Designed miniproteins, single chains, continued (2). Designs and how they scored, part 60

Each design is a single chain, and the fold is of that chain. pLDDT is the mean over its residues in the fold that is shown.

## One batch from the design tools (miniprotein)

Design m6050
Fold by ESMFold2-Fast:
Structure m6050 (fold): chain A 88 residues (1-88)
Amino acid sequence: MTPNVERMREAFETKDLELFREYFEELVEAIEKALKENNDPAVKENILAALPQLRRDVEELERIFGDRGFAELALEMLDRIEEIVKKA
């Protein structure tokens, strides 16, 4: 799955907590579905490999928009995703 970084950026820009929540809920659901439907270890590896770049994207969005609260929530959600993937 290609994460919709533009939607995440829009949530940071508008400080829209609902758009932010919807984005991460959709991302978690898509990841859980991919892990359930695919027994290929490459799927798990690909998700884990994408997380460092997503963390960098969050850090850049914090730098641009100055919202540390949204950045902290996004990083917590990415940590939660990593734990879900590692435990699958």
Scores: mean pLDDT 74

Design m6051
Fold by ESMFold2-Fast:
Structure m6051 (fold): chain A 98 residues (1-98)
Amino acid sequence: VEKMVEKLKEVTRQTVDELTAGAASASPQQSNALLGLRDSVQSQGDNYVKGTEVKAKENIEDGLKTGEEKLKDLQGLLDQAQSLRDQLQKQAAEAAAQ
């Protein structure tokens, strides 16, 4: 259970970092939206950790299953955040070159 909680926290942190990096390369309006999404992802990750811990106190197997499902959700968000960061950084570099 501790390893699952650690993994949920790690993926949440990575997603937050990617959104922050993407925001740095975005327009001011897009940056504000991405930073808002970052804060939402952090809150969601914190809630996922809490939900996994609560379930694990009642039944360890249910807690692990919940953690695995939530980890998959967070990994999907991380993949999207990484793709978005790459796109925004590429666009910023191309704009600076012109």
Scores: mean pLDDT 80

Design m6052
Fold by ESMFold2-Fast:
Structure m6052 (fold): chain A 82 residues (1-82)
Amino acid sequence: MESEIEIKEPGTFQVLKGEKVILKTGDKDYRLTVLAGGPVTIKDLETGETYTLERGESVLLKPNSTYEITSDSDTILRFEPV
């Protein structure tokens, strides 16, 4: 079974190859940035919309939303309120 990790708090976290990370936003807009590794796939679990980010790229995440993050490589991401 793939390991699943849940992130709810702002900070820096890893997504390792074969890991699935669930990211939950609070009542603010958040920015997610790829600091190392990539490409990273981000899926909005409510809408089914997907984003692919390369190293140094970022996406704005909606408030009160849940995202699935996967990568084919070891990656480091930053999750911060806007």
Scores: mean pLDDT 80

Design m6053
Fold by ESMFold2-Fast:
Structure m6053 (fold): chain A 70 residues (1-70)
Amino acid sequence: VIERIREWAEKNAEFAAKMNKEFLAILKAEDEERARALIERLAPDESDLAAAQARAFAHMILAILKIKKK
């Protein structure tokens, strides 16, 4: 059971690190198109909690970029 928790945590940490890097790149570039592309890439996996959370953050980033342009 501990091995399964460790594997799950490692997969989530790797995915979170990858998403964090993507989010920072989008914010630095203020690239709404990149934010939309990320949302689209994450959209098909509704059963994956990590992907769903990353998608929610991508929507939040897109909203921030839109507010900044106004």
Scores: mean pLDDT 70

Design m6054
Fold by ESMFold2-Fast:
Structure m6054 (fold): chain A 62 residues (1-62)
Amino acid sequence: AEVEIKEEDGRYVVTATVDGKKYQAVARDLKGAEQAAKLIKEGGLEMAEKLDRISELILKYG
């Protein structure tokens, strides 16, 4: 899977492409973003979906 990390508005955004589909994870710091990227690379689609869902909750309620 292709994974990229970018800083946006004081947060780190991890964008993952798995089987042509894009997923997003948000972390408060670079280390968190690197851990999210690692989890997506190791866990594939299932992990990308889980982290994207968690990030939606953080963006809406955190």
Scores: mean pLDDT 76

Design m6055
Fold by ESMFold2-Fast:
Structure m6055 (fold): chain A 66 residues (1-66)
Amino acid sequence: SKLEFIKENTSLDDEQAKFLAENLPDFDEEQLKSFIKFLESLPRHDKDTLEIVVKYARKEYYEPLP
């Protein structure tokens, strides 16, 4: 599941991982890997940061291919 993938590939706690699983677009595995790599490049993973990266992900990655 998306939640398990996030928990296995990040240092996030259960609440943070659940927040991302519920709020991220329906990413495929490669999109999730790219997003996690971006997330791990950030200096902080607090609630405010996660809300910002979710907004970023929705704008950048939820655009259907032409």
Scores: mean pLDDT 71

Design m6056
Fold by ESMFold2-Fast:
Structure m6056 (fold): chain A 86 residues (1-86)
Amino acid sequence: MVGEKITIDKLNGTSSSPFPYLSGTIEEVSDKGFVVKLDEPITSLKPGDRPVFYLNNGKIVVGRIVSVDYKNNTVTVEIIEEGTIF
């Protein structure tokens, strides 16, 4: 899981639906969630956001953004729900 690529759907209830996904790499995994380092500067994610995360293994995670580290481009995520891509 650490070193795995992840895609983030940033559709967070705003009117901006047809836009590119964010991508990143999982840097750390814990029992409650994970830390993602984004490939691009973080401008659209904030603490309290609940984006959907798509993992390369076909797993979908609904997470909560616990904290954003703009200096290191990392996001700390708490897992709310897990599912699978069909």
Scores: mean pLDDT 69

Design m6057
Fold by ESMFold2-Fast:
Structure m6057 (fold): chain A 59 residues (1-59)
Amino acid sequence: MLLLEAVKDYEARTPDELTLKKGEVVRYIKNVAPGVVLAEGPDGRRGNVPGDVVKPVVV
């Protein structure tokens, strides 16, 4: 399972986007456009986020 960590706070600009706090870990679902990923939070919320606000969690 690929996880992503927010590198900064991100405020959703549209209903299709996900609001993230710096350090929040979300599940990667898929790429929806170049530079945009669909992610799922631990509460089951899904939304698009810019790829530059998240990084892969490597363990």
Scores: mean pLDDT 80

Design m6058
Fold by ESMFold2-Fast:
Parts: sequence; C-alpha cells; structure tokens
Structure m6058 (fold): chain A 71 residues (1-71)
Amino acid sequence: SKKDKIVQLLEAERQRLAPLEARLATLDSKINQSTDPEEIAKLEAERKALQAEMQKRVDELNKKIDSIVKE
C-alpha cells in the first residue's frame, strides 16, 4: 500500500538522519567549549552546512512522499 511505502521511507530516513543529528550535537558541544574565534567560525560553518544537508534530505523525502500520494 502507499501508506506502507511512506512508513518504510520515513523509517529509512530516520535511521540515516540519526548519525547526522549526533554529529550536530557534537559540533554544538565543541562550539560551547571553544574560546578560539577562528575555530568557532569554522565549527559554525560546518554546523550550517550539516543543517543544510539535513534539510535537503528532508525536502527530497517530502518530494518522494508527494509522488507516491499522487499515484
């Protein structure tokens, strides 16, 4: 069924996002512990890039779900 396909896609994406969420938490910890402005700027840039990648994956998932629903 369409619902089963959507549930499978959501579960698969949840599993793939988990390590990215863990990396985001690690970056937040490093930013909070750093006193070097250059290191903080680098870590914040990495955090922003990671958030953008996560958002792109969510957007792609939503497009796949929309495609299945429209079938």
Scores: mean pLDDT 83

Design m6059
Fold by ESMFold2-Fast:
Structure m6059 (fold): chain A 119 residues (1-119)
Amino acid sequence: ALQIVASGGGTFPEGGSLTLTFSLSIPVSEIQAFDVYRQAPGKPRETLVFASGVPEPLVPERVRGRVSVSFDEEKKQILVHLSDLEVSDTATYYARALYLQDGKFEVADGNGVEVTVVA
């Protein structure tokens, strides 16, 4: 089964930047779709990045210009860079991927990564 291991959390200054790394047990090219989302207490769940396979990711207007995504096929990693950090970026971040296993669509969820942004 696909395993997703997320890293890159911690405490960051407002106006700084961070990179979340999502390491996959299969090649990035084998992912049918992936979603990177965040959940903060008292806030609705928010999608930051959606991509179908390896084409250009969809980024919501609210975070446009602050989020960029890159794919490292050799390292089997999806990298999400978030810049111009706001205190409101404080959340737990997750990745979910859709992939094929034995001709069937399966979903894998990664571990949560805690991000705290301080003024």
Scores: mean pLDDT 80

Design m6060
Fold by ESMFold2-Fast:
Structure m6060 (fold): chain A 94 residues (1-94)
Amino acid sequence: SKEEAELERLRRYVEAMEEMIRRYNIKDPALLEALRAAREAVERAEAGEASVEQATDAIMRLLAAFSRTHAGTPIEEELFARLREISREVRAAE
């Protein structure tokens, strides 16, 4: 369904951010807290305990936290390229 596709996209966005944080050894406490909140929101939405909209809002806050310290950097370009790829793959699987 469209809702399942949206949740899969949000889940893969969290996984992509976790990979970026691990790969580049990012230790920004605000970003790490936003990641934790986003993961929790996605997990709750997948369990039917929260809305897809709440999970989307948490992901938007996560991306804002990332851009606060990485705007205009090659790391941001790499992340957004990966997010575009995820969106394309999830849409193709519908």
Scores: mean pLDDT 88

Design m6061
Fold by ESMFold2-Fast:
Structure m6061 (fold): chain A 87 residues (1-87)
Amino acid sequence: SSEAAEAEALAARLVAFLERVAERLEDPALAERAREAARLLEEAARLVLEQGLTPEAEALAREAEALVAAVVAAAPEAVRAALEEMR
């Protein structure tokens, strides 16, 4: 189950990153999008652990990716600051 363990670890790191991005965002709508992306990644990771890499889990990950892309485009400095905190 190395794939499931890797997916879980990656999801946890990405969720932590998105929460840090949300803390840096002054726009509450953008902060909510970052937190929504974190929630979708947590759900995708849960599905992977329960069922393996399914189309449903992949769809949730793609939705999270789209939200992350929107946040990065709108607030690149907040994203950069969060990355610097994680080092």
Scores: mean pLDDT 81

Design m6062
Fold by ESMFold2-Fast:
Structure m6062 (fold): chain A 67 residues (1-67)
Amino acid sequence: DISPETLEKARRDAEEADKNIAKDNTVKDPEEQSRLIDKAVGYIVIAVEKTIQRNEKLRELRKKLEE
């Protein structure tokens, strides 16, 4: 069971990670890193939203979102 608060926390955590990467200035390929993070965040948000709708069908949703 995932609440709307958990969804927003996941989004905030992703934003914080992006800020930390930019601040460190240690990213080899910032553009590629940003793409990977954006893609990962997208999948996380979709997975969490679908999880809320399906409640205990988490495992089935994760299979669909493997890619």
Scores: mean pLDDT 63

Design m6063
Fold by ESMFold2-Fast:
Structure m6063 (fold): chain A 90 residues (1-90)
Amino acid sequence: TPKEEIEKLIDEMEKIAKDKSLSEEEKFERIKEILGKIMDIIEKVASSEEVKELAEKIHELLRKYENGEISLEEFVKKINELVEETMKKI
């Protein structure tokens, strides 16, 4: 199901964020790629309004991470929370 696919992608992002063998830049690039896959799944099951709201919230989290306001692990945790909230509305 879309929910099970998203849960697997979230688990993959959390593993990447904790992977000590990867540079911070490599982690961030891989996380962005997985986030794109999550958004593709959500776009198929959510309204355009819900997709836009989620994208705006993700953009704000990306800004906070890039400005050093939050860690990559905290970024992934907050993405998981936002995605779960969005999936509950569908």
Scores: mean pLDDT 85

Design m6064
Fold by ESMFold2-Fast:
Parts: sequence; C-alpha cells; structure tokens
Structure m6064 (fold): chain A 70 residues (1-70)
Amino acid sequence: MEEIEKAIEEQVAKWLKQGMKEEAAKKLKEAMLETARALEEAKKTGDMAAAEKVDEELAERIRPAVLASL
C-alpha cells in the first residue's frame, strides 16, 4: 500500500508540474488511492478480477467529474 501511495503521489506531482490545477490533482489522487485500497482488499480475499473491474469503472466516473471541475 505505502509503495503504491508514493507512486501515486509522484505521478500527481508530475501532473502538477505540467500545469494541472491542485483541485483536479487532489481528486485524481483520491480516486487512485481508493482503487489501490480495493486492490489490497481483493488480494486478501483473492478476488483480483473484481478489483480490476472496479478500477476501470472508477477511472471512467472520475474523469468526467475532474473535467467538469476545470
């Protein structure tokens, strides 16, 4: 989890340097962290396919919300 959180923070920092607004970056960071938590839970239960599906659906839902916030 912690390594994934660090990778997400580094990616968000790169987007901020490229001119992404802090509010949009925060929303994307939260969405990616929620996905990472779902993946960790799936590893404990062994249901990795369910976690991958949640990741795809969450990414598609968050993208329009971030764009609307710009």
Scores: mean pLDDT 68

Design m6065
Fold by ESMFold2-Fast:
Structure m6065 (fold): chain A 71 residues (1-71)
Amino acid sequence: KIEEIIESDNAREIMSELAKLDLAERFEVMKGLAQRGKISPELSARLAAAKTDAEIRGVIAAALAEMLLRE
């Protein structure tokens, strides 16, 4: 469930679970990760400013790449 994905510290697990969700649910997961400080301030700001599906997809990809680099 969304809360379980947000609580995960494993970027690969988060990526796998996000693949099962629609774009709106993925956006909710990203907001939860940002609220918990798991995403950089730059990506958190980009997420807050995202208005199109393309912008949302871009910020999700960047956030997952950042999390993978931290592990």
Scores: mean pLDDT 77

Design m6066
Fold by ESMFold2-Fast:
Structure m6066 (fold): chain A 67 residues (1-67)
Amino acid sequence: ASKEEIEALIRQLAKALRDGNTKEATALLKELVAKGMTPEQVRDGLIAEGLEQYAAGAAVLVARLLR
């Protein structure tokens, strides 16, 4: 996936989390995993979006999706 595509998905994930849209957030997390994002990269992307409080939980969920 392109850098621009990954950045757009992280931004969409951040919006879904701010809106409390858990269905959309879960779908976006699965898409990020399918595109080869690591738990650490998702965590760092959420921290950059100002969502540090969700970053650890999202990383754990990504790690579970990789197994």
Scores: mean pLDDT 78

Design m6067
Fold by ESMFold2-Fast:
Structure m6067 (fold): chain A 75 residues (1-75)
Amino acid sequence: MSGRIQRAQELLAAVEADPDDEAARDALVRYLLSLPMSDEQGQAIVDAYRAGDVAALVAQARAAIEAMEARERAA
């Protein structure tokens, strides 16, 4: 597993452990948006974050991590 995927999983786990922690949500979103992804996927993460929909943010983050794991496994 790459350091990028490990860091993303750590940040996601922090959000899942304390969904009310705004700093954890901000850190997760900022990190994910720094990683290679489609504009559509990035926009979905931003939209969930801005809406304050933590469940949607967790779902989008999980999908982004899974897509990145698949890409790294294929490389």
Scores: mean pLDDT 81

Design m6068
Fold by ESMFold2-Fast:
Structure m6068 (fold): chain A 72 residues (1-72)
Amino acid sequence: AEEAARLAEERAREAGLSEEEARLTGGAWKLIYLSDLSREQLVGLLVSQGLSRELAERLADIALEAVREVRE
């Protein structure tokens, strides 16, 4: 779980996101992996934590891609 969360953080950094945004992406990945959140639920959660919708959607997409790789 921790190593896969780091993968999501690395993907976020490669996409040009800040270190804080990368950490949030790792946390989002962990929530999807453990709770099977939908994209809409994850975006809503990230927005509730103070992220813009545009940024939340970008982080959610990165996290969902990382989850897909771990589950395959």
Scores: mean pLDDT 73

Design m6069
Fold by ESMFold2-Fast:
Structure m6069 (fold): chain A 96 residues (1-96)
Amino acid sequence: MQEELLQQLEKILQETLEKIKELAKKNNLPQSVIDELIELAKKVFQESVKTLPVKLGPIAAELGWSQEETYQKILDEVKKNTTEVPLKKLEEILKK
């Protein structure tokens, strides 16, 4: 396992949670909404970390990606999903 990548993934999750809390403070969002967004972020993170390596491995072989390229692609997708999905949901809530 790549410790730097694991640290980077953990940091992404923590930063997402901090952003949710800061935006909630500014907009006086209910705790239930904050809890929903935190749960969503954690669920997306865990699902991506668990499924993307298994799903992308065969695709990488078919497309001729190196193992390092495959790992980087997994990282990018986990980061994107974990950060963007809950923040987009928050934006939608704030628009209503």
Scores: mean pLDDT 74

Design m6070
Fold by ESMFold2-Fast:
Structure m6070 (fold): chain A 64 residues (1-64)
Amino acid sequence: DLRDRVNQLIQQYGFFGYDVVQDMVNQGYDIGQIFDIYRDHLRSQGFSQDAIDGIISAIQSRLS
């Protein structure tokens, strides 16, 4: 399950960086689904919508 895998990586590393997203995309996972799961996780941790949008935008900016 992609959701369980994403949550496990977040717990292991404490932060979901662009490198992890890039590796998952290279493995054939859909980038939109990865970001949706990450947004859900950040929201569950009490991040505001503005903070979530900023984090996702920063990751997207580093992905080439």
Scores: mean pLDDT 74

Design m6071
Fold by ESMFold2-Fast:
Structure m6071 (fold): chain A 64 residues (1-64)
Amino acid sequence: SRIDKLQQIKAQLEATKEELTKKIEELKKSDSIRDKILAGFLEFVKGSTEHLIEKLEKKIKELE
């Protein structure tokens, strides 16, 4: 169903968010300036991913 496809996409985005969170935490523990800058960029990407998850969740609930 359409709902099943949207739930699958949401699950993929949530997995991406989890990977980003893990990578950000690893980079934040580094003393490298490069790693700290990269962590900041990935935090921005994570925020964008969270926004997409929220939009998909709302759409799924509207279709239930």
Scores: mean pLDDT 85

Design m6072
Fold by ESMFold2-Fast:
Structure m6072 (fold): chain A 65 residues (1-65)
Amino acid sequence: KQKEIEELRKKLEETTDYEEQLRIAAKLLDMGDKYGVEAVQKIADDDSADPSIRVSAAALLSTHK
């Protein structure tokens, strides 16, 4: 489990696509990793991301709480 979280964190750092970043961050969030919460929040607040992606990120944060 911990090794899987580390692999996902590394993949998130290597990914430049917002949609893929959101998918990886969502997996981290589902695994209870606080880094995933921060990554999803960053995407939700990023003006460079499509509005639909930002809304999806906000929804993921809502379901985590």
Scores: mean pLDDT 77

Design m6073
Fold by ESMFold2-Fast:
Structure m6073 (fold): chain A 60 residues (1-60)
Amino acid sequence: SPEDRAIERLRQIGRERGLDEETIEKLVKFYRDNLHLPLEERAAREKKFREEAGIPAFPV
């Protein structure tokens, strides 16, 4: 599915950027849990999640 493809890409980018697997899986879980939200709300929640977890922003 488009969602599964996006998740696999997220894992690949996280590994390329040197994130540990625990951090990558937390991002994947956040993505799966928030797929139902509008893009703007999802982006705002992702920013807060990343700031709380100490995760750097990914380029668009």
Scores: mean pLDDT 73

Design m6074
Fold by ESMFold2-Fast:
Structure m6074 (fold): chain A 69 residues (1-69)
Amino acid sequence: ADQEGLLAALDWVRGLRDAGRLSEAEALAVENAIIAYAAAHPDASLAELLDAANEVLRALGKEDLVVET
């Protein structure tokens, strides 16, 4: 994955946690999904990493946090 894109995606999730919009466990689940996708898809764009995050956010019932990619 693009290193800058990966860091941007992770920083976004951490921002949601720090704002109290995700619990620590929920933020960890989203971060793990982003990292796993990046490991499986080395050339993944930021948009693809955010799509992976969005899938977990929907599973957690956090539709209001889903980002258009």
Scores: mean pLDDT 83

Design m6075
Fold by ESMFold2-Fast:
Structure m6075 (fold): chain A 81 residues (1-81)
Amino acid sequence: MTEEEIRAELQRGLERIPEVKANTTNEDTHELLELLERYGPMTRESTRRLLLELLDIRLEKEKRYEFREEALKRMEELLAK
């Protein structure tokens, strides 16, 4: 991967932070997003890439958890018939 390709990937990750921040409810994910927003531009590319990867892992866990909560609520509504 070239340095230009790495910068493009990092830029795409940073551009989605506002959207993710608006949609996430997880406190740890919000804290990580704030750190990326505050220090991301001043951080070495390798560290920034690692932080974005950690963010992706946390977001996938959060999405799975939210889906499970929604599914449980729906099941409770159906069983309450």
Scores: mean pLDDT 60

Design m6076
Fold by ESMFold2-Fast:
Structure m6076 (fold): chain A 77 residues (1-77)
Amino acid sequence: SSVDEELEAAVAHFEANLDRLVALAATMSEEERKRFLDEMRRTIEYLRSLAAQSSPELQARADAVIEEVRAKLRELE
């Protein structure tokens, strides 16, 4: 389904790029970082919504990635 395809692409993107995104955020100004964190929180909520509609296997993979992203974002706060 298009939901599974979108979620799989997003999960793969974070698996490949999370460390780079965190490093980039660390170089941002306080205001830019706040906007980045707000955008990332919205993205996580959207991905959780997609995961709820996906296969159990993809949902488990997405949940693991979401938790890793949340942990890294907490380090930037």
Scores: mean pLDDT 84

Design m6077
Fold by ESMFold2-Fast:
Structure m6077 (fold): chain A 93 residues (1-93)
Amino acid sequence: LEEILEKLEELLEKLKKASVEEAEEMFPEALKLLLEAAAKLKELNDPEFEELAKEIDEKLLEMAEEKDPEKRKELLLEILEKMIEYLKKVLES
């Protein structure tokens, strides 16, 4: 989890500074890291993670339907920030 957290934090900082076009190129890497984090968190059987997973799923669906690349970037930033916050909380426990 710590290695995934570090990679997500680096990706978040890059995404914040990225142009819309650069952000679109980063989506596959971001989704891969999010899926890896989610898989490991499911092994913890934490009810709080179930709520976070639902929020992430809803935002991912919204992002898939969104045609505005600026809004897609914003949704990805929100998803990444939520996952990073939760991972930090788990690692502090």
Scores: mean pLDDT 79

Design m6078
Fold by ESMFold2-Fast:
Structure m6078 (fold): chain A 84 residues (1-84)
Amino acid sequence: LEEAEREAKKILEDAEKIAKAILLSNGNEEVPKELAEWMSKVPREVWEELGELAKELGPEGTAELILEEARRKAEELIRKGLAE
């Protein structure tokens, strides 16, 4: 269970960082250095995919979708950890 909780926490934290990056980048607000450095480590393909989603859903809708998917994945990991 501890491993599942750790992975779930990381998924949620990563999703929150991506959501913040999308919202700040679209809002013309200054991205914090720590967030910008983390963004540079994310594969270009991921940012391209997020760009396409932002075209259809907008930045807020894309951020919500990412957070919702992360929450589902985190919940599934915890559920599987509890079953083992």
Scores: mean pLDDT 71

Design m6079
Fold by ESMFold2-Fast:
Order: C-alpha cells, then structure tokens, then sequence
Structure m6079 (fold): chain A 72 residues (1-72)
C-alpha cells in the first residue's frame, strides 16, 4: 500500500515535470496533440489548459493522471 502510494506520487511528479517541459519548449499544437492523445482530454479542454499559467496547467494534468492511477 505505502509503496504503491509512493509510486503513484512519483508518477504524478513525473507527469507534472513533463507537462511543464512541454509547455516551456513545445508549440501549442504539439502540447494540444499530446494532451488529447496521452490523456484523452477534449480539444476544448486542451485549449483551456493551454490558456492557463504553465504551473497551474501542469498541476491539473498531474492531478488527473493521479486520479486515473488511483482508480477505485
């Protein structure tokens, strides 16, 4: 249980860091495509995330990923 929780937190941090890097270095089109393909967000939701400050967008994507991993 504790080990799995540590793995989930590490995965959330890794996603947050990856999203921050993508927002800083990639085009809006590349980030939108990545969000739609990897996380299955809608085009409208991806556009909303791209309109947010980078850290807030990264926090939201990481939290959604963590919720998926903690399923049940």
Amino acid sequence: DDRRREELLAAERAVRDEVLALLATSSDEEVRRWLQTVYGVSEEEARRLLGMPDEEAADEVAARHGERLRRR
Scores: mean pLDDT 76

Design m6080
Fold by ESMFold2-Fast:
Structure m6080 (fold): chain A 79 residues (1-79)
Amino acid sequence: LPPEYEPLYELIERMTGIKPLTPAQLPFFAKYKDLSDEERAKKLAPVIKEELTLLNQDLDKFIEENKDRPVFIEALKKA
Protein backbone atom coordinates (compact mmCIF):
# COMPACT_ATOMS: atom_id res chain seq x y z
CA LEU A 1 0.00 0.00 0.00
CA PRO A 2 1.16 3.56 -0.67
CA PRO A 3 2.46 5.57 2.35
CA GLU A 4 -0.78 7.60 2.33
CA TYR A 5 -2.56 4.50 3.70
CA GLU A 6 -0.30 4.17 6.79
CA PRO A 7 -2.93 5.87 9.03
CA LEU A 8 -5.47 3.30 7.81
CA TYR A 9 -3.03 0.49 8.72
CA GLU A 10 -2.82 1.89 12.26
CA LEU A 11 -6.61 2.24 12.42
CA ILE A 12 -7.24 -1.34 11.24
CA GLU A 13 -4.64 -2.66 13.73
CA ARG A 14 -6.34 -0.70 16.52
CA MET A 15 -9.82 -1.91 15.54
CA THR A 16 -9.07 -5.58 14.84
CA GLY A 17 -5.86 -6.25 16.79
CA ILE A 18 -4.40 -7.54 13.51
CA LYS A 19 -1.40 -5.78 11.96
CA PRO A 20 -1.66 -5.67 8.13
CA LEU A 21 1.58 -6.85 6.50
CA THR A 22 1.08 -6.23 2.77
CA PRO A 23 -1.45 -4.83 0.25
CA ALA A 24 -2.56 -8.46 -0.21
CA GLN A 25 -3.99 -8.37 3.33
CA LEU A 26 -6.12 -5.36 2.29
CA PRO A 27 -6.85 -5.81 -1.45
CA PHE A 28 -9.78 -3.38 -1.41
CA PHE A 29 -7.41 -0.53 -0.46
CA ALA A 30 -5.01 -1.39 -3.31
CA LYS A 31 -7.61 -0.78 -6.04
CA TYR A 32 -7.98 2.87 -4.92
CA LYS A 33 -4.25 3.73 -4.87
CA ASP A 34 -4.35 5.65 -8.19
CA LEU A 35 -7.07 8.10 -7.10
CA SER A 36 -6.71 11.55 -5.51
CA ASP A 37 -6.96 11.78 -1.71
CA GLU A 38 -10.52 13.13 -1.90
CA GLU A 39 -11.61 10.47 -4.41
CA ARG A 40 -9.92 7.71 -2.35
CA ALA A 41 -11.78 8.95 0.74
CA LYS A 42 -15.10 8.84 -1.15
CA LYS A 43 -14.44 5.30 -2.44
CA LEU A 44 -13.11 3.99 0.90
CA ALA A 45 -15.80 5.59 3.12
CA PRO A 46 -18.55 3.00 2.33
CA VAL A 47 -16.04 0.14 2.79
CA ILE A 48 -14.88 1.55 6.14
CA LYS A 49 -18.50 2.01 7.29
CA GLU A 50 -19.24 -1.63 6.38
CA GLU A 51 -16.12 -2.87 8.21
CA LEU A 52 -17.00 -0.76 11.27
CA THR A 53 -20.49 -2.31 11.28
CA LEU A 54 -19.09 -5.84 10.83
CA LEU A 55 -16.63 -5.32 13.71
CA ASN A 56 -19.30 -3.67 15.92
CA GLN A 57 -17.25 -0.46 16.10
CA ASP A 58 -18.75 2.93 16.95
CA LEU A 59 -18.88 5.21 13.90
CA ASP A 60 -19.05 8.37 16.06
CA LYS A 61 -15.91 7.30 17.95
CA PHE A 62 -14.16 6.63 14.62
CA ILE A 63 -15.08 10.14 13.41
CA GLU A 64 -13.84 11.70 16.68
CA GLU A 65 -10.51 9.83 16.50
CA ASN A 66 -10.03 10.91 12.86
CA LYS A 67 -11.28 14.53 13.01
CA ASP A 68 -7.79 15.67 11.90
CA ARG A 69 -8.64 14.20 8.46
CA PRO A 70 -11.58 16.42 7.38
CA VAL A 71 -11.76 15.22 3.74
CA PHE A 72 -12.15 11.61 4.89
CA ILE A 73 -14.70 12.54 7.58
CA GLU A 74 -16.82 14.46 5.05
CA ALA A 75 -16.76 11.41 2.75
CA LEU A 76 -17.86 9.18 5.66
CA LYS A 77 -20.79 11.51 6.44
CA LYS A 78 -21.90 11.43 2.77
CA ALA A 79 -21.62 7.64 2.47
Scores: mean pLDDT 58

Design m6081
Fold by ESMFold2-Fast:
Order: sequence, then structure tokens, then C-alpha cells
Structure m6081 (fold): chain A 64 residues (1-64)
Amino acid sequence: MLSDQQVKDLVERVVNGLRQAGVEISDEQYQEILQKALDYVKKHPDASEGEVVQFIVDEALRLH
């Protein structure tokens, strides 16, 4: 299971990468993505790092 710190680090890296690629993500949307990613890992403790990254990307793109 990924720790809360590992999830936070993944969200930061993915969101910063998307922002650099021109995806507009507000600070409020960032906090929503972070909370959902933390909740996702708690519900799916066997999720791989790649599955968590994909979840973060999908949530970020859904929020625009």
C-alpha cells in the first residue's frame, strides 16, 4: 500500500507535469484531486503506483 506521503508526491508530480503541458488546474482542483487520490488508495490498498498515477491523470483531465 502506498503511504499518504507517496500519494501526495505522486499527485504533485502528475499535476505539475500536466500544468507544464498546458492543462489548467486550479489550486482548488489540486486539493480535490489530492483528496480523491488519498481516498482511492484507502479503498484500493493493492493499487500499483501506475494505477494511482492513471487515476490522478483521469481526475485532473475530468476537472479541466
Scores: mean pLDDT 82

Design m6082
Fold by ESMFold2-Fast:
Structure m6082 (fold): chain A 91 residues (1-91)
Amino acid sequence: SMEKKIKEIKELIKEEEEWLKKFEELIKKESNPEDVIPEWIKESFKKLKEGIELLRKGLKLLESKESEEEAEKLIKEGLKLIEEAKKPFTP
């Protein structure tokens, strides 16, 4: 059902935002103020933020009962970016 899809995407967005905040806090804790953040970490952050934003856009389309096809496309693209962002940090 649409309500179930909306709930699942909301939970996913919350989980990914919590992961992003935890990762940002870890980088802040372990980096000296004088250290330059490595480019690959910046790229991972950018991809994760872009992925979460696409999930939020897809969620809004689902909630407005507009194009479900466009919403699913945005969600799929967001999930792909999140997966790519997390690859360097997964075993």
Scores: mean pLDDT 78

Design m6083
Fold by ESMFold2-Fast:
Structure m6083 (fold): chain A 100 residues (1-100)
Amino acid sequence: SMSALEMVEELLEWAKKNNLPEEIIELLEKAGRALREGDLETFAELLRKTAEMLAKLGYYDHAVFVLLVLRSVLPREEAERVVAEFLAKYPQLAPQLPPV
């Protein structure tokens, strides 16, 4: 299976091919850089913003995928806090993001 960095790079390629807003492209580019530098706090914040922007645009499956990438990298407590904050805004997506 893909590494978290490969998943972020695939998301970035998808976003570029589908002409998503430049803000989302920039968030994904910065997230990849933060991950390569081991800056997990910045990485988490950038992916949180990316997931919210994608959900706001109706790309729910990709928003969920972003949060699953985040879960694969962060400590459980930190990842579940970010997921809980997202689900407070998008409770309909809870079945796609079950607790681990």
Scores: mean pLDDT 86

Design m6084
Fold by ESMFold2-Fast:
Structure m6084 (fold): chain A 94 residues (1-94)
Amino acid sequence: SSEAQYRAVVEEYVKLHREFEKRLYEAFKNNDKEEAKKLIEEWVKRAKELASKLPADEAQKVLELIEEEKKQYLEMIENMEEALKRYEELVAYL
C-alpha cells in the first residue's frame, strides 16, 4: 500500500539519520573536522534522495528540515572545540 511505502521511507530516513549522528559523534571525539564535514555532506545527499520518494508537499517540508539541520551541524563543527573547552572548565570547578 502507499501508506506502507511511505512508512518504509520514513523508517529508512530515521535509520540513516541515527547512523549518521553516531559516525559524526566519533568524528567529534577524534577532533576530525574534515571527516565530520564529509559525513554531513554524505548524509545530506542520501537524505535528499530519500525525501524525493515522498509526496511533493511532504518532500518539500523534509528538504527544508534537511537544510536547517545541515546548517546546525556545520555550526557545531566550527564551535566544537570551544564547547568542549567550556565543558572541561565547568567540570574542573566541581
Scores: mean pLDDT 79

Design m6085
Fold by ESMFold2-Fast:
Formats: structure tokens, C-alpha cells, sequence
Structure m6085 (fold): chain A 59 residues (1-59)
């Protein structure tokens, strides 16, 4: 699956929460994945994390 950083953010957080990981830990894992695997800047990772949190709150 060639997921973009945009597509991966909500999926990774949702999967972690479904496995019983708390939201804060899931968000930290997403931040690490964005910077480590997708090579985005810390600023862009923080933006994508905020969007993922907004998407979770809207669902």
C-alpha cells in the first residue's frame, strides 16, 4: 500500500486505538512514522497530526 502521509495519518491512529493504545500514544507513534518513514519536517508532521486529531474528533 503506497499510502501518502495524508492518507496514513488517520489510519495509523485509528488502528492503534483499536488495539487498545491510548490516543496520546497513538499520536506519538504517528509523529514518529511521519518523520521517520515519510521524511516530512517536524513542522509538517505536527500539522498532519493536528489534522488526524481533527478527523478523529469529527468521526
Amino acid sequence: MDSTPEGAKALLVREAIERGVDRATAIDALRFTLTNHFGVSQEEADRLVAEAEAALDAA
Scores: mean pLDDT 70

